# Ledger of designs, part 20: designed miniproteins, single chains, continued (5)

Each design is a single chain, and the fold is of that chain. pLDDT is the mean over its residues in the fold that is shown.

## One batch from the design tools (miniprotein)

Design m16668
Fold by ESMFold2-Fast:
Structure m16668 (fold): chain A 113 residues (1-113)
Amino acid sequence: SLVEKILEIAKKMLELADKAIEYFESRGDEAAVERLRQLKERIETLIENIKKAYENKDYEGILRDVDELISVARALAELLRRAGTPEAQRMADEVEKLISELEKIKEELRKQL
């Protein structure tokens, strides 16, 4: 289903958040690590909210949570871009690809309502 695809993308975003945390920890950037842990916790919350909304057939709730997930992912990509290294740039590119996939799935879900 489209919702299952959304959840798989969100799980990939969690994996990238973990890699970003390890990256910034290796650089001693405590402020970036703290911000990333907050973004990761928000993604985890959104995954659980989307699962509950799906069980309740609350598609408007799913669309709202997907919009917030896109916003959180954009913040993750921006933090990675600001680091200015090729490694961080590659992680940011991966996040931005997931955002693009999520936006396409969101539009397909909206059309089914």
Scores: mean pLDDT 90

Design m16669
Fold by ESMFold2-Fast:
Structure m16669 (fold): chain A 79 residues (1-79)
Amino acid sequence: MDAALRAELEAAEAELTARAREAIAAGDRLEFLRLQLEAAERAREYAERAESLSPEEREEAIAAYERHIERLREEIAKL
């Protein structure tokens, strides 16, 4: 599971990185922030699926990602 989950995360990160580079080249600040939000949401989902984490570690990781997601949403709302 962990190796397959890691490979899935790496593939998703590569896709988001390519899209982020396009947004930066276009000067699209809003799209760049939306891509950061999507990356954080995917990281939260992968943390939920990570069987290597204890229930407590998973809750802490999810809470940390949820705080980051909220901050990104606030930044997007201010544009």
Scores: mean pLDDT 78

Design m16670
Fold by ESMFold2-Fast:
Structure m16670 (fold): chain A 72 residues (1-72)
Amino acid sequence: METVAEQVANTIADMVKDGFPESSVLFAARQALRAAGLPQSRIDETLAKIRELVKQGDAEGVGKTVRDGMVS
């Protein structure tokens, strides 16, 4: 019952929990948002938000931001 967007978002959130570098998290998020069909401007805005959340160690916030970007 988990959507593809939720599953991808959870995977990226787990990367933050596992201590992956910010560059790896941002790369995974960019690929997910591109696959969801977001225009580059919306991807850039979403990645800026994700970067701040990664700096805070907010894995749940990263996951939510990726999911919301993929489905809105």
Scores: mean pLDDT 82

Design m16671
Fold by ESMFold2-Fast:
Structure m16671 (fold): chain A 96 residues (1-96)
Amino acid sequence: SKEDLDLLTLLKSLLPTETKIHNAFRKAVEENKPLVDLEQAKKILDEAFLTRDVDVLVNTFIKILEQGRPTKELIIYFSDKLGVLDLQRGVDKATS
């Protein structure tokens, strides 16, 4: 649908290098999966974020997308958390 295409465009604009996430999103749409529970998904992402591991956060979001289709709010929520960890990783590399 146009809405699903618009969400994919948003996902690619916010996470241009995260091709595994793009592929998981397309599969969820193609399989017509139900919408994920936003509050439950946020809690799962919050737990993953506490590990401070970018790969854990990314893989956790992929698992969420394997269970259902995200809302625009969930995509933005994930992107914001990933951005925080990427910024911290950049600082750590500069001071090492």
Scores: mean pLDDT 81

Design m16672
Fold by ESMFold2-Fast:
Structure m16672 (fold): chain A 100 residues (1-100)
Amino acid sequence: SMDDMLRFHTEILSYFNEIKHLVKENKSPEEILKVIEEGKKFAESKRADFPRTVETVLETFDRIEKAIKENKSPEEILKIIEEGKRRIEAVWREEVAAAA
């Protein structure tokens, strides 16, 4: 349904925005990775409904997680988040249009 599509999109963006805030506040890797884990679990639960968007979301979470584990700068991590959000938005628009 349209409501389910909007809820999924809003929840996914909420996870990325929370990760972005934690990175900007220089929070511990453990705190950031916990939010990524919760976001991945949520995305996987929606795979049947939004397979292309979920794949892109999980790839983005994996890139962020790798950057954190490799101790990349906050600036590099924020760039990965913003580039990922743009890619997710593009895939989401295509997937929603195809389902209409």
Scores: mean pLDDT 87

Design m16673
Fold by ESMFold2-Fast:
Structure m16673 (fold): chain A 105 residues (1-105)
Amino acid sequence: MPSLEELREKLLKLVKKLADYLRGLLDENNITDPEDALAKLLKTLEEMAKRIEEGKLSKEQLVNVAKFVAGLLEHFAKTSKDPKLKEEFSKLAEEARKVAEELEK
């Protein structure tokens, strides 16, 4: 079984990848308003990443983050028009789901 530390690190990498994607999407669409829903989502992911990295989240909070990230990745897999991005997001969503399942054990 993966350790809590390994699951935390894996989740952190998933959150950072999703944040990087959203940052690129904001730049591509010239979104500069911090009140924009996508900008707020990026801010939330950056704050989640920081709290994970600092070890400040409980096991239950890590499960909730993993489920949230999985849902977002599934949404981007469904809505993306790029077949390569669809495949990548689908794989990352499965990884996030597995992290949530392992954390709930």
Scores: mean pLDDT 82

Design m16674
Fold by ESMFold2-Fast:
Structure m16674 (fold): chain A 89 residues (1-89)
Amino acid sequence: SDETSFLVMERAYSTGDESRKLVLESIKKMQEAIEAELKGDKKKAEELLKEAIDLLAKAARLAGASDKQIADTVKDTKDIYKEKVKKKL
């Protein structure tokens, strides 16, 4: 759920320097993926989204998230990405 995803990310950001760094890198890669989509570079956007998801999952794991919480957060993040791309296209 969005609430679970938000709490997982908030915990990851607040847990320590390494998990915070991974959250910030994930956000940066998500922004780059959206920009690549808007430029029509679908392959680069897909690669950047995958990198962002991998970074977010690592941050969540460092923050003590369960496999289910990580899976739910990944799903929510992909859904949010799709909606943001649609609104800007």
Scores: mean pLDDT 82

Design m16675
Fold by ESMFold2-Fast:
Structure m16675 (fold): chain A 98 residues (1-98)
Amino acid sequence: EIEKLVERTRELIEAGAPISEIVRELIKLYRAGAPREVLLELLKRLAERLRAISGKEQESPEEMLEAIERVLRGELPRPRSPFESLVMGILEEEKREA
């Protein structure tokens, strides 16, 4: 099951899917208990793609993973990065759909 989610997330990154869709799949993987190594590999691919699209330096994969963990823990006065803001937006959408 986790392996299928990993493959799906990798395919979405390669196919040029919307960043929000990729981040939703990453959050599902994190909640499913995917290994840290796997999450970091996928975040590295996402960071490389974000850099290619924006031409700007992105957060490291480790910083991106920390942002997901921080948002999921509810440790949020203000987003510290564009990526953290995106993760927050996705969780707010999830709350509205629940």
Scores: mean pLDDT 74

Design m16676
Fold by ESMFold2-Fast:
Structure m16676 (fold): chain A 79 residues (1-79)
Amino acid sequence: MDRLRQLKQQATDLGTEVTRKIKEINENNGSADLQEQARQAFDAVGALHQAVEAGDAARAEALMAQIKALLAKIDALKA
């Protein structure tokens, strides 16, 4: 499969996960730190889609790693 096609699918999946986490944090009155981490992840997803559309695989991979780290931090703060 084309690497950019794989990155686009992964970007879509991460965007869906970030949106779900934001909704969950808001519904459960999550802490200001949780809301800030979620907002940073949402902004990074926007940048990720832009990198994928530009064909910048290296930037897309770096942004995906950043988003995954933010999601892991959100999960750790919730646990």
Scores: mean pLDDT 80

Design m16677
Fold by ESMFold2-Fast:
Structure m16677 (fold): chain A 74 residues (1-74)
Amino acid sequence: GIMERLEELEKRLEELEKLRDQLTPEDQVALTNAREGLEEIKENPEDPNAEKKLENIEKVIDRIEARIKAGELA
């Protein structure tokens, strides 16, 4: 369900937060925005747009993780 996916994304964001100083400025902003987006979903999990918002956040996290794996750090 949405709460299980949200918990998974929170754990992934926590791991990325440990690398924040090694990220590009653009990815640092994206990380902050993703965190804020998850907090909004947690405050209103019955939002009809919550699933779409979660999906968009997941795509952002996937892109940051892909850049880290490629060695594209700041």
Scores: mean pLDDT 82

Design m16678
Fold by ESMFold2-Fast:
Structure m16678 (fold): chain A 68 residues (1-68)
Amino acid sequence: MNMPKDVYDEIVDKFKELKKQGKLTLSSATQVVRDIFKSRGLTASDDVLEMTAVDILREEGLEFLPEK
């Protein structure tokens, strides 16, 4: 749940970028977390990646679009 601030900030920046483009969904948010974790050598299950995306979205007060 707690992660390095630089990893957290990178995820938040990508979420805000996607929101500006109207592309922030749970799927795209989870994919951002997956890509950033992979680039940093972090490993997690898909369930943990999705939970992490949801937790960050909630913490930052960001709304995500439905999957459709």
Scores: mean pLDDT 78

Design m16679
Fold by ESMFold2-Fast:
Structure m16679 (fold): chain A 89 residues (1-89)
Amino acid sequence: PADDLAKKNPVMKPVADGVKAALDVVADDPDVAQILKDGSEAALKQKTVRDAIIEVSKAVQRAIALRPTPAMQQAGQAVSDSASESLSS
């Protein structure tokens, strides 16, 4: 579903890349993968890039809450940085 974010709106590509990085860090955790997948699908249903980024951010925060590891927190920061870049470009 992260690829679908970039397909829906190219401005979302940095955010989609951040979600892929987070999934790569937690690839073996099906619960985290499901949270990030659900968040990406919710983002695809949003009318604006801003609302889509908010949905992705919520999903990443849920994933961090479920698996609060330094690696997951770093992945969450990457998504946040990507979201800021998408909103400013």
Scores: mean pLDDT 70

Design m16680
Fold by ESMFold2-Fast:
Structure m16680 (fold): chain A 72 residues (1-72)
Amino acid sequence: HMEELRKQQEELRKQRLLEALAFTSNDEVIEKIAKELGISVEEARKIRDELLDGYTAELKAAVDAAIERQKK
């Protein structure tokens, strides 16, 4: 199943690129990832901001919940 293996490798590569995009602040790295994903640099920055916002929102909610529990 060479087709199956290539598909798995492609999906894994895309997943790694998205993870790198979420955790980078380097414009050159963002540009490289955008090129490898076949999207514009502006679109890559938008995706990064959405991913980062999701992570920060969950973290803030967890912190706020912990503070509320201590105050009660």
Scores: mean pLDDT 71

Design m16681
Fold by ESMFold2-Fast:
Structure m16681 (fold): chain A 83 residues (1-83)
Amino acid sequence: GAEFARNAAKAAEKGDPEKAAEYSRLAVQSAGNPDVAEGAARATEIAAKKGDPQLAASVTAMGARVAGNDEAFKAASEEAKKI
């Protein structure tokens, strides 16, 4: 949940799109919807590849919210505010 969301944002900040996508998938998947998790992972990877870690964190937050994971949503949203 929350730790995976934070790790996704940090990976995006470090310029690691593959790890950002992996952690985004795990943050969203921990709420139990694999289709939303895969969508969030792809969008996070694209944002990280564009050099936009704030967008990567925001997409992870949105995916977590759609999947019903309030802790991951809050964690990703706080990371997006720091960027």
Scores: mean pLDDT 81

Design m16682
Fold by ESMFold2-Fast:
Structure m16682 (fold): chain A 70 residues (1-70)
Amino acid sequence: SALEAQLAAAKAQAEKFEALYRQYKEKYQEAVDNGDSLSEIAEYMGKAARAKLQADKYRAQADELEAKLA
C-alpha cells in the first residue's frame, strides 16, 4: 500500500540521518580533540545538529505511519 511504502521510506531516511548524525558527532569530537579551528568545530556541530533534526523528523513520521497501519 501507499502507507506501507511511505513507512519504509521514512524508516530509510531516519536511518540515513541517524548514521550522518553519528558521523558528524564523531568528526566534531575529533576536531575538538585535535584542537582544530573554532570554525571547523562549529561546522561539524551544525552538520550534526541538522542531521539529528532530520533523523528525529523521519523517525516521528515513521512512528505515526506505523500507528495508522495498526
Scores: mean pLDDT 88

Design m16683
Fold by ESMFold2-Fast:
Structure m16683 (fold): chain A 82 residues (1-82)
Amino acid sequence: MKVLAIPVYNDPELARRAAEYAASQPELDLVIIVDGGDTVGALELLKEALDAAGIPYEVVEVGRVGLEEANKVGLELAEEKR
């Protein structure tokens, strides 16, 4: 199973680029979105783009911990799903 973990925290441009990358991967089975406390709609943008591309995803909310901690959680979850 090919799993991609995407941390989201107050960066809609990063979320948009991550969604474009995921949509370009035909063998991608699952995206895990790790919400590090997004307040600017980056999470919503990413979800909409993945829905439009038909890519399954799970959202994991972690508190307002920022990108570094969200990335760590995403890596741990991706390891569980492999």
Scores: mean pLDDT 71

Design m16684
Fold by ESMFold2-Fast:
Structure m16684 (fold): chain A 99 residues (1-99)
Amino acid sequence: DPLEILDKLLEETKDKSVEERYNFFKQKLAELLGRNPEQGLLDLKAILSDPEARVYLIAYYFEYRKYHNLKYPTLPERFYLLSLPGGEEIFKKLEEWYK
């Protein structure tokens, strides 16, 4: 089911630039967390039970990577994302999409 959410999200954002996509995912994650995107998105406990919020978080980190011209997330970020329920499957699908 998280992979179905991801498929819809990827289709909706295909035509966006790297900057537009980064800002889109940042905004959507903030909305799902009930936060202002300017306040930061580090308190991630609220997303553990929400599959849609997890998809947006992992997508946000991939867009962050592209926006800052990074090849991969840092090792601590990667281990954190993979520890989320369904995170490994979402992460693998995003790596394939971003080839």
Scores: mean pLDDT 66

Design m16685
Fold by ESMFold2-Fast:
Structure m16685 (fold): chain A 90 residues (1-90)
Amino acid sequence: MDKALQARRDRARPFLQRVQQSQALYQQGVASRDIDYVLQAARIDMDLYGYSDADVQRVLQLIRDDPDSTFRFVQQKLAQQAAAQQQLAA
């Protein structure tokens, strides 16, 4: 049982690190107004959630087709997550 808990923690560590990497790339993309950073972040996010190559390509195409709405969505999502974490910080 302890071995399973340790394995879960070890598995979560690289996951959390990549989540932080994708969040940093989203922030950089919004700040620089460069869709390529958003595309890189989306690829990491989709890979972490186990999306198929076909689904990844579809999502990346949607981002390319509507970069303005994508920047708006990413900015809103990041602001909500950051505000929730900081406001609820104990």
Scores: mean pLDDT 74

Design m16686
Fold by ESMFold2-Fast:
Structure m16686 (fold): chain A 80 residues (1-80)
Amino acid sequence: AVLEVEVEVDPEKIEEVYEKVEEILKSTPGVTKYEVGADKEKGKVYAIVSTTDAEKVGKEIEERVSKVEGVKKVKVKVLK
């Protein structure tokens, strides 16, 4: 399965949030591949995540990312 992760971030904290999102994805069981990008002008961090369990992994990512300082909103979508 493939997940799309969109994170709305305080622009001044975008680099810190980017690093934390990457750390979360790297350490989350069931994540097989990931790509992370950031747009500082828009205050957004994006990720595409390949996973063995979209529901379980998606919930864990959303929960962990939502607790990161500087994160305003998190959306996780299952792309299939």
Scores: mean pLDDT 83

Design m16687
Fold by ESMFold2-Fast:
Structure m16687 (fold): chain A 70 residues (1-70)
Amino acid sequence: SEEDKKKIEELKSEIENLRADAQKRGKTVLEKMKETGDVKKGMQELAKIARETYNKIDSLKEEIKEIEKK
């Protein structure tokens, strides 16, 4: 349906927003690492951002698949 198509487009937009947010968060972590010199903490925060972002994106991709099945 047209509504389903719009919903898929909205979910894809949300995925792109999550990627953009992760990039901004990552840049902030890198800036803090430069300021504090705490590379270990920075790398742990970057890994956390990546994991959380991928989990959210995977959830949204599954929502898209469920809409496409109908």
Scores: mean pLDDT 86

Design m16688
Fold by ESMFold2-Fast:
Structure m16688 (fold): chain A 113 residues (1-113)
Amino acid sequence: SLIDEIKKLLDELRKLVEKMAQAIAEGNFEEAQKLLDEIRKVGDKLVELAKKISPEAYELVKNAVDRIIEGLERAIELAKKEPENRQKIADAFVEEVKTLIDELKKAIEKLAS
């Protein structure tokens, strides 16, 4: 089902974000950028699947994906400027993204009912 495919991609997104947070914490910005590019690809797939459910699902998924990507881009730039705070920056973004993914899963399940 479309809902099961979206949930699978949301779980993939969560794992990529956790890997990217680790790369940021380690100061491996080359790996962080590669993971961000993979996150963009997963995000694009999520948005296209959400369009097939409803316009409301499209807006919810697009807004969540855009917010995640913008947050991760800011995390990379902040971690480059504040190397002493890399772990703290990484931890904060993982928690924010996990909350967004969990809220999005609940919203999509309700819209597909």
Scores: mean pLDDT 85

Design m16689
Fold by ESMFold2-Fast:
Structure m16689 (fold): chain A 101 residues (1-101)
Amino acid sequence: SEGAKLAKEAGELAAEGGSRASNKADEQGNIEASLDGGVGAVAGGVGKTLASKGYGGAGGLSAYLGGELAYKAGKKAGDKEAEELGKEGYELGREAYEIGS
């Protein structure tokens, strides 16, 4: 389904953005941003997994939450690429959630 495809893409973006932000923040000693990015990456991965099983709505919601954390962490770490990946992740995750609901 389209919702499951969007949720998978959103989960991949949130996971990449979150991991990138977490690593950048860790290099800076910013524990809060590193944890936010790490949690965002896990939520993105969960979203991808759920989407791969056909749960586009639930996968999209997980990717939306993960993308928001990745965006926030990327912004705090000063990593513009992580910030943009997180933003794309939460925008697509929200769309997937609305389609799958």
Scores: mean pLDDT 89

Design m16690
Fold by ESMFold2-Fast:
Structure m16690 (fold): chain A 83 residues (1-83)
Amino acid sequence: SEYQKLAELARKEAEELEKKAGESKYAEILAVGRRAAALALESGDQALIERVEEAAKRAAELAKEGRFDEALEVLREALREAE
């Protein structure tokens, strides 16, 4: 049935779009996290370094759960503290 073949193709396209969206969000999470870590290390403030490390661990847990927007918010907050 042509209808069944079209439904299967639509499902594959949806899965690929979801994967690409996740990859894009994950790339942003990594970029923000790396910047926060670099600024904290450059500051030499051990307390700030520890706070950014804890934020990175929390963001990694959220990302593993697929909660990318929450992971990004945690790292955005850490970046603001490091600036």
Scores: mean pLDDT 77

Design m16691
Fold by ESMFold2-Fast:
Formats: sequence, structure tokens, C-alpha cells
Structure m16691 (fold): chain A 61 residues (1-61)
Amino acid sequence: SREEVRARLLPVAERFGLPERYVDRAVDLKEAHPDWSGEEIASNLGIVDPEHREAFREALS
């Protein structure tokens, strides 16, 4: 659900100092593309840092 995706990504955003709007956009992307990995979502948000991408992948696994 949208709430589950948000709950998993908020700690990641806080840890890396990412604005909450990235979490909102990630929730929208995951709803539109349920098959996308957290890495694919991070890539589509313009996140290029490998550590941030890995954290998104882990959070949405």
C-alpha cells in the first residue's frame, strides 16, 4: 500500500537528508509501477548515489 511504501522510505530519507517530497514521489512511482525495484524507483527520481540506491532497494524488497 501507499502507507507501507512511505513508512519504509521515511527512515531512509531522514538518514540521508533527502527531502520528504522524494518519498511522496517514490510512493507515486511504486503505485504506478508495482514491479519496479527500489533501485529503479531511486534511479527514476534522479538519485545517483549508489548507497542511496541500495537503501531504496533494501527498503522496498
Scores: mean pLDDT 84

Design m16692
Fold by ESMFold2-Fast:
Structure m16692 (fold): chain A 81 residues (1-81)
Amino acid sequence: SAMARAALQAILDMVRAAAEDPSKSVRQIAGGAKGLVDLALQEGVISEELARRLKAIADEMERTGDVEAAIARIEEVIAEV
């Protein structure tokens, strides 16, 4: 849906912007992404399944420190929606 795609784009844009900010830790970026996922889920914009998938990407980013891999995975999800 257009609303789901817009929500995912907002999450992606936040992660990209936070990745360029040297004051932001990977943990803070992951936490911010999860917060936006929870908001989108609460507003009924994304499904429970999509929310779990996005949170798994954020958890992987926090575990590995690989923000670029997380960005690529979110882009893949947007292409599928």
Scores: mean pLDDT 89

Design m16693
Fold by ESMFold2-Fast:
Structure m16693 (fold): chain A 81 residues (1-81)
Amino acid sequence: SEWDRAIAALEAAQAQSADAALALVEELIGRTTDPQLRQLLTEARDALRAAVAAGASEAEIRRLLANAVQFLRQYRDSRLA
């Protein structure tokens, strides 16, 4: 599913640089057709962009991505995506 692919991509992004993670989320949004998933990914992108602009550490970026993964998992399971 698009949800499983997005979750796996965000998990992989936790091992990347902040710029690479942001590029990955942007690419993922461009490939997403589910409007609810697209909205949640857009919110994650905006939060990631704001954190990078604020000079967040790699550990802070990783925690933000981990929180996004957890939120997507909970939402997916609630919607049976």
Scores: mean pLDDT 81

Design m16694
Fold by ESMFold2-Fast:
Structure m16694 (fold): chain A 103 residues (1-103)
Amino acid sequence: MVSDKVALEAKKLAEEFVKSATKEQIQKFREYMRQIRANADDPKKAQELYDQMMKWMEETAPKALEALQKFKELVDKLEKEGRIDLAMIARMVFEDVVNQHLA
């Protein structure tokens, strides 16, 4: 089924992401994402934090950045197609893999 295929692809990309960075780097990535979400009502500040995260990942974990970019492309495609339900599943699967890796 389409949802099973999306979940499998998200899981594969999340596993590539966590294998391509240290636990400390993944924790720092999560802190950046938390700060970006906390500033969702301030587009300029959210963008500045996103740019800082991207630069840091390019310098310290470029393969993890590549996996993250492929994941973003998957989510963006699903949202563009109006499949908000599948985009949510993809995000949840990715977060679950990251949480399990940091446990």
Scores: mean pLDDT 84

Design m16695
Fold by ESMFold2-Fast:
Structure m16695 (fold): chain A 73 residues (1-73)
Amino acid sequence: RDELAIEHVERALKLIDEGGDRAEAIQHVATALAYSSNPEAVANLEKARDAIKAGDFDTAKEYLEKALEILRS
């Protein structure tokens, strides 16, 4: 459930922060989407995925952090 989604969002954030593999970061966001049941978290994760695909990592981090806040509440 949300715990699995949180783990994958945290992994995606770490990959972006460390300049890691972009495709791996996208895959972690996709996996978090599969485990998330919260529509607001889903919307932020979709925007984060699109930002990563566009190479806008600052925007991606903002949306991933918002998704984490929602999933942890």
Scores: mean pLDDT 84

Design m16696
Fold by ESMFold2-Fast:
Structure m16696 (fold): chain A 51 residues (1-51)
Amino acid sequence: GEREAYRRAVEEALKRGYPGTVAHMIGEIARYLARQGLSVDEAVRRALAGE
């Protein structure tokens, strides 16, 4: 759900070299998208793409 989308997005952003503040923002976007009904995988993908 929402927590998993946040966690995965933060982990992936950090792996890509984003600073923690940006990783947190990407995680919050993924959490928001999951709340709107996107799958965790799709929410993480879109958050990292800046969608």
Scores: mean pLDDT 85

Design m16697
Fold by ESMFold2-Fast:
Structure m16697 (fold): chain A 70 residues (1-70)
Amino acid sequence: SKIKEAEREALKEFFRRVAEAMQRVAEESRARGLSNREMVEREVEEIRRIGEEILKELKEKIEEIRKEEE
């Protein structure tokens, strides 16, 4: 179903964005001389933000699919 496809794509995008964010935060933290604690705090903030963004996008996509099926 289109909903299952949207859920699968959302999960793939979540992990992709998290991996990219993890790499970016590590590089930025290294360049700025941040502590391991500050790096972890930034990683957690990025994961939270990405999770919220993905959930919002998924809800909007599911609503779009349901409106097309009405």
Scores: mean pLDDT 84

Design m16698
Fold by ESMFold2-Fast:
Structure m16698 (fold): chain A 62 residues (1-62)
Amino acid sequence: MKTVTIPGSLPDEVAARLFIHEASEVDPELAAEARARLAAGEPPRAVLEWTARQLGWSIRVV
C-alpha cells in the first residue's frame, strides 16, 4: 500500500497529473484511462481520487 503526499498549494490539475504519472509506473492502462478522463473535462480532484481508489493508495494533502 502506498501513500502519496500532495502539497495543498499545488493546483488540482498539477496534482492530478503528478499522481497519474506515479500510477503509470504501476498500472499504465489505469493511468491512460485517468488521463482520458482528465482530457474529457472531469474535475482533476475527482480523477485523482478515482485513480487512488483503483490502486488502493491513500492520498495525504499537506
Scores: mean pLDDT 80

Design m16699
Fold by ESMFold2-Fast:
Structure m16699 (fold): chain A 116 residues (1-116)
Amino acid sequence: DEFLKLLGELEEAIENKDDKKALEILEKLLKLPVTDERLELFMEFLKRLGVLYSDSRSKTLTDEDIVEGVVNAVKKLKDKKVIEKFIELLEKFLKAAKGEKKEILEKVIEAVKKLL
């Protein structure tokens, strides 16, 4: 799936602090249709950022750990336009999300918007 490959490339661009590459990947992700499978993959991507970039010392990843990890990941990128495109991607998936996924996406969006 092109979506999964682009999420992997976005993770690499964040790690490398490559704003230009991150922007290109986000623009490609925004052009892809939202499916239930891609919503699951995107939620797993956010959880992965929680594991990589939060100070969680618990065996159980909390919503707050995911929010912290995503904020810390996005802070590696300096260009506000990249942050704005990432918010657009989060909001696109929020429209498809229900229940616990919707709640975590709303918390992530609120926290990332504070970086603008």
Scores: mean pLDDT 87

Design m16700
Fold by ESMFold2-Fast:
Structure m16700 (fold): chain A 84 residues (1-84)
Amino acid sequence: ENVLKELKAAQERIKKGGLTPEEIAKILNISVSTVQKIMDENVKKGLIVKEKDGDKTIYRLNKEALEKLRSMSLEEQLKFLKEQ
């Protein structure tokens, strides 16, 4: 239950503020460097947007991808991005 609340909060952050590579690495249990590689490839494909919030880099789904993946959990969304 606590894990589900934490994942839901992270999903809302992706929709509104996005997630840092470090946060994504914790969710997927992979290295930050692997996350950056996967996320940057998906930025090139137009599936996610890479933005700066102060001195931090954040990743968020673009509007079209967000509408398509809105019924999916955060973990399922990230797995979908990894498969692309």
Scores: mean pLDDT 69

Design m16701
Fold by ESMFold2-Fast:
Structure m16701 (fold): chain A 82 residues (1-82)
Amino acid sequence: VKELLELAKKLMESEDLEKQIEGVVGIAFLALTKPGSVSKELLEEAIELGEELLEDESLSELQKKELELAIEILKKELERLE
């Protein structure tokens, strides 16, 4: 889990749009499959990046749907921690 979390963080910090999407989706997948494994701060960072990426007009319909779903998962996990 820790290694996958660190990989997802590195992907989110990438300058490559596709890798940034993989990072956000990866954090969402970890939050869904291992509840409590993602910190509140990282959930908030992933949501912020995901919402920023959704403004990119170059996104495919699939990438847009993946980001929308990832953001929904992240927000649901964040609500559990509040």
Scores: mean pLDDT 82

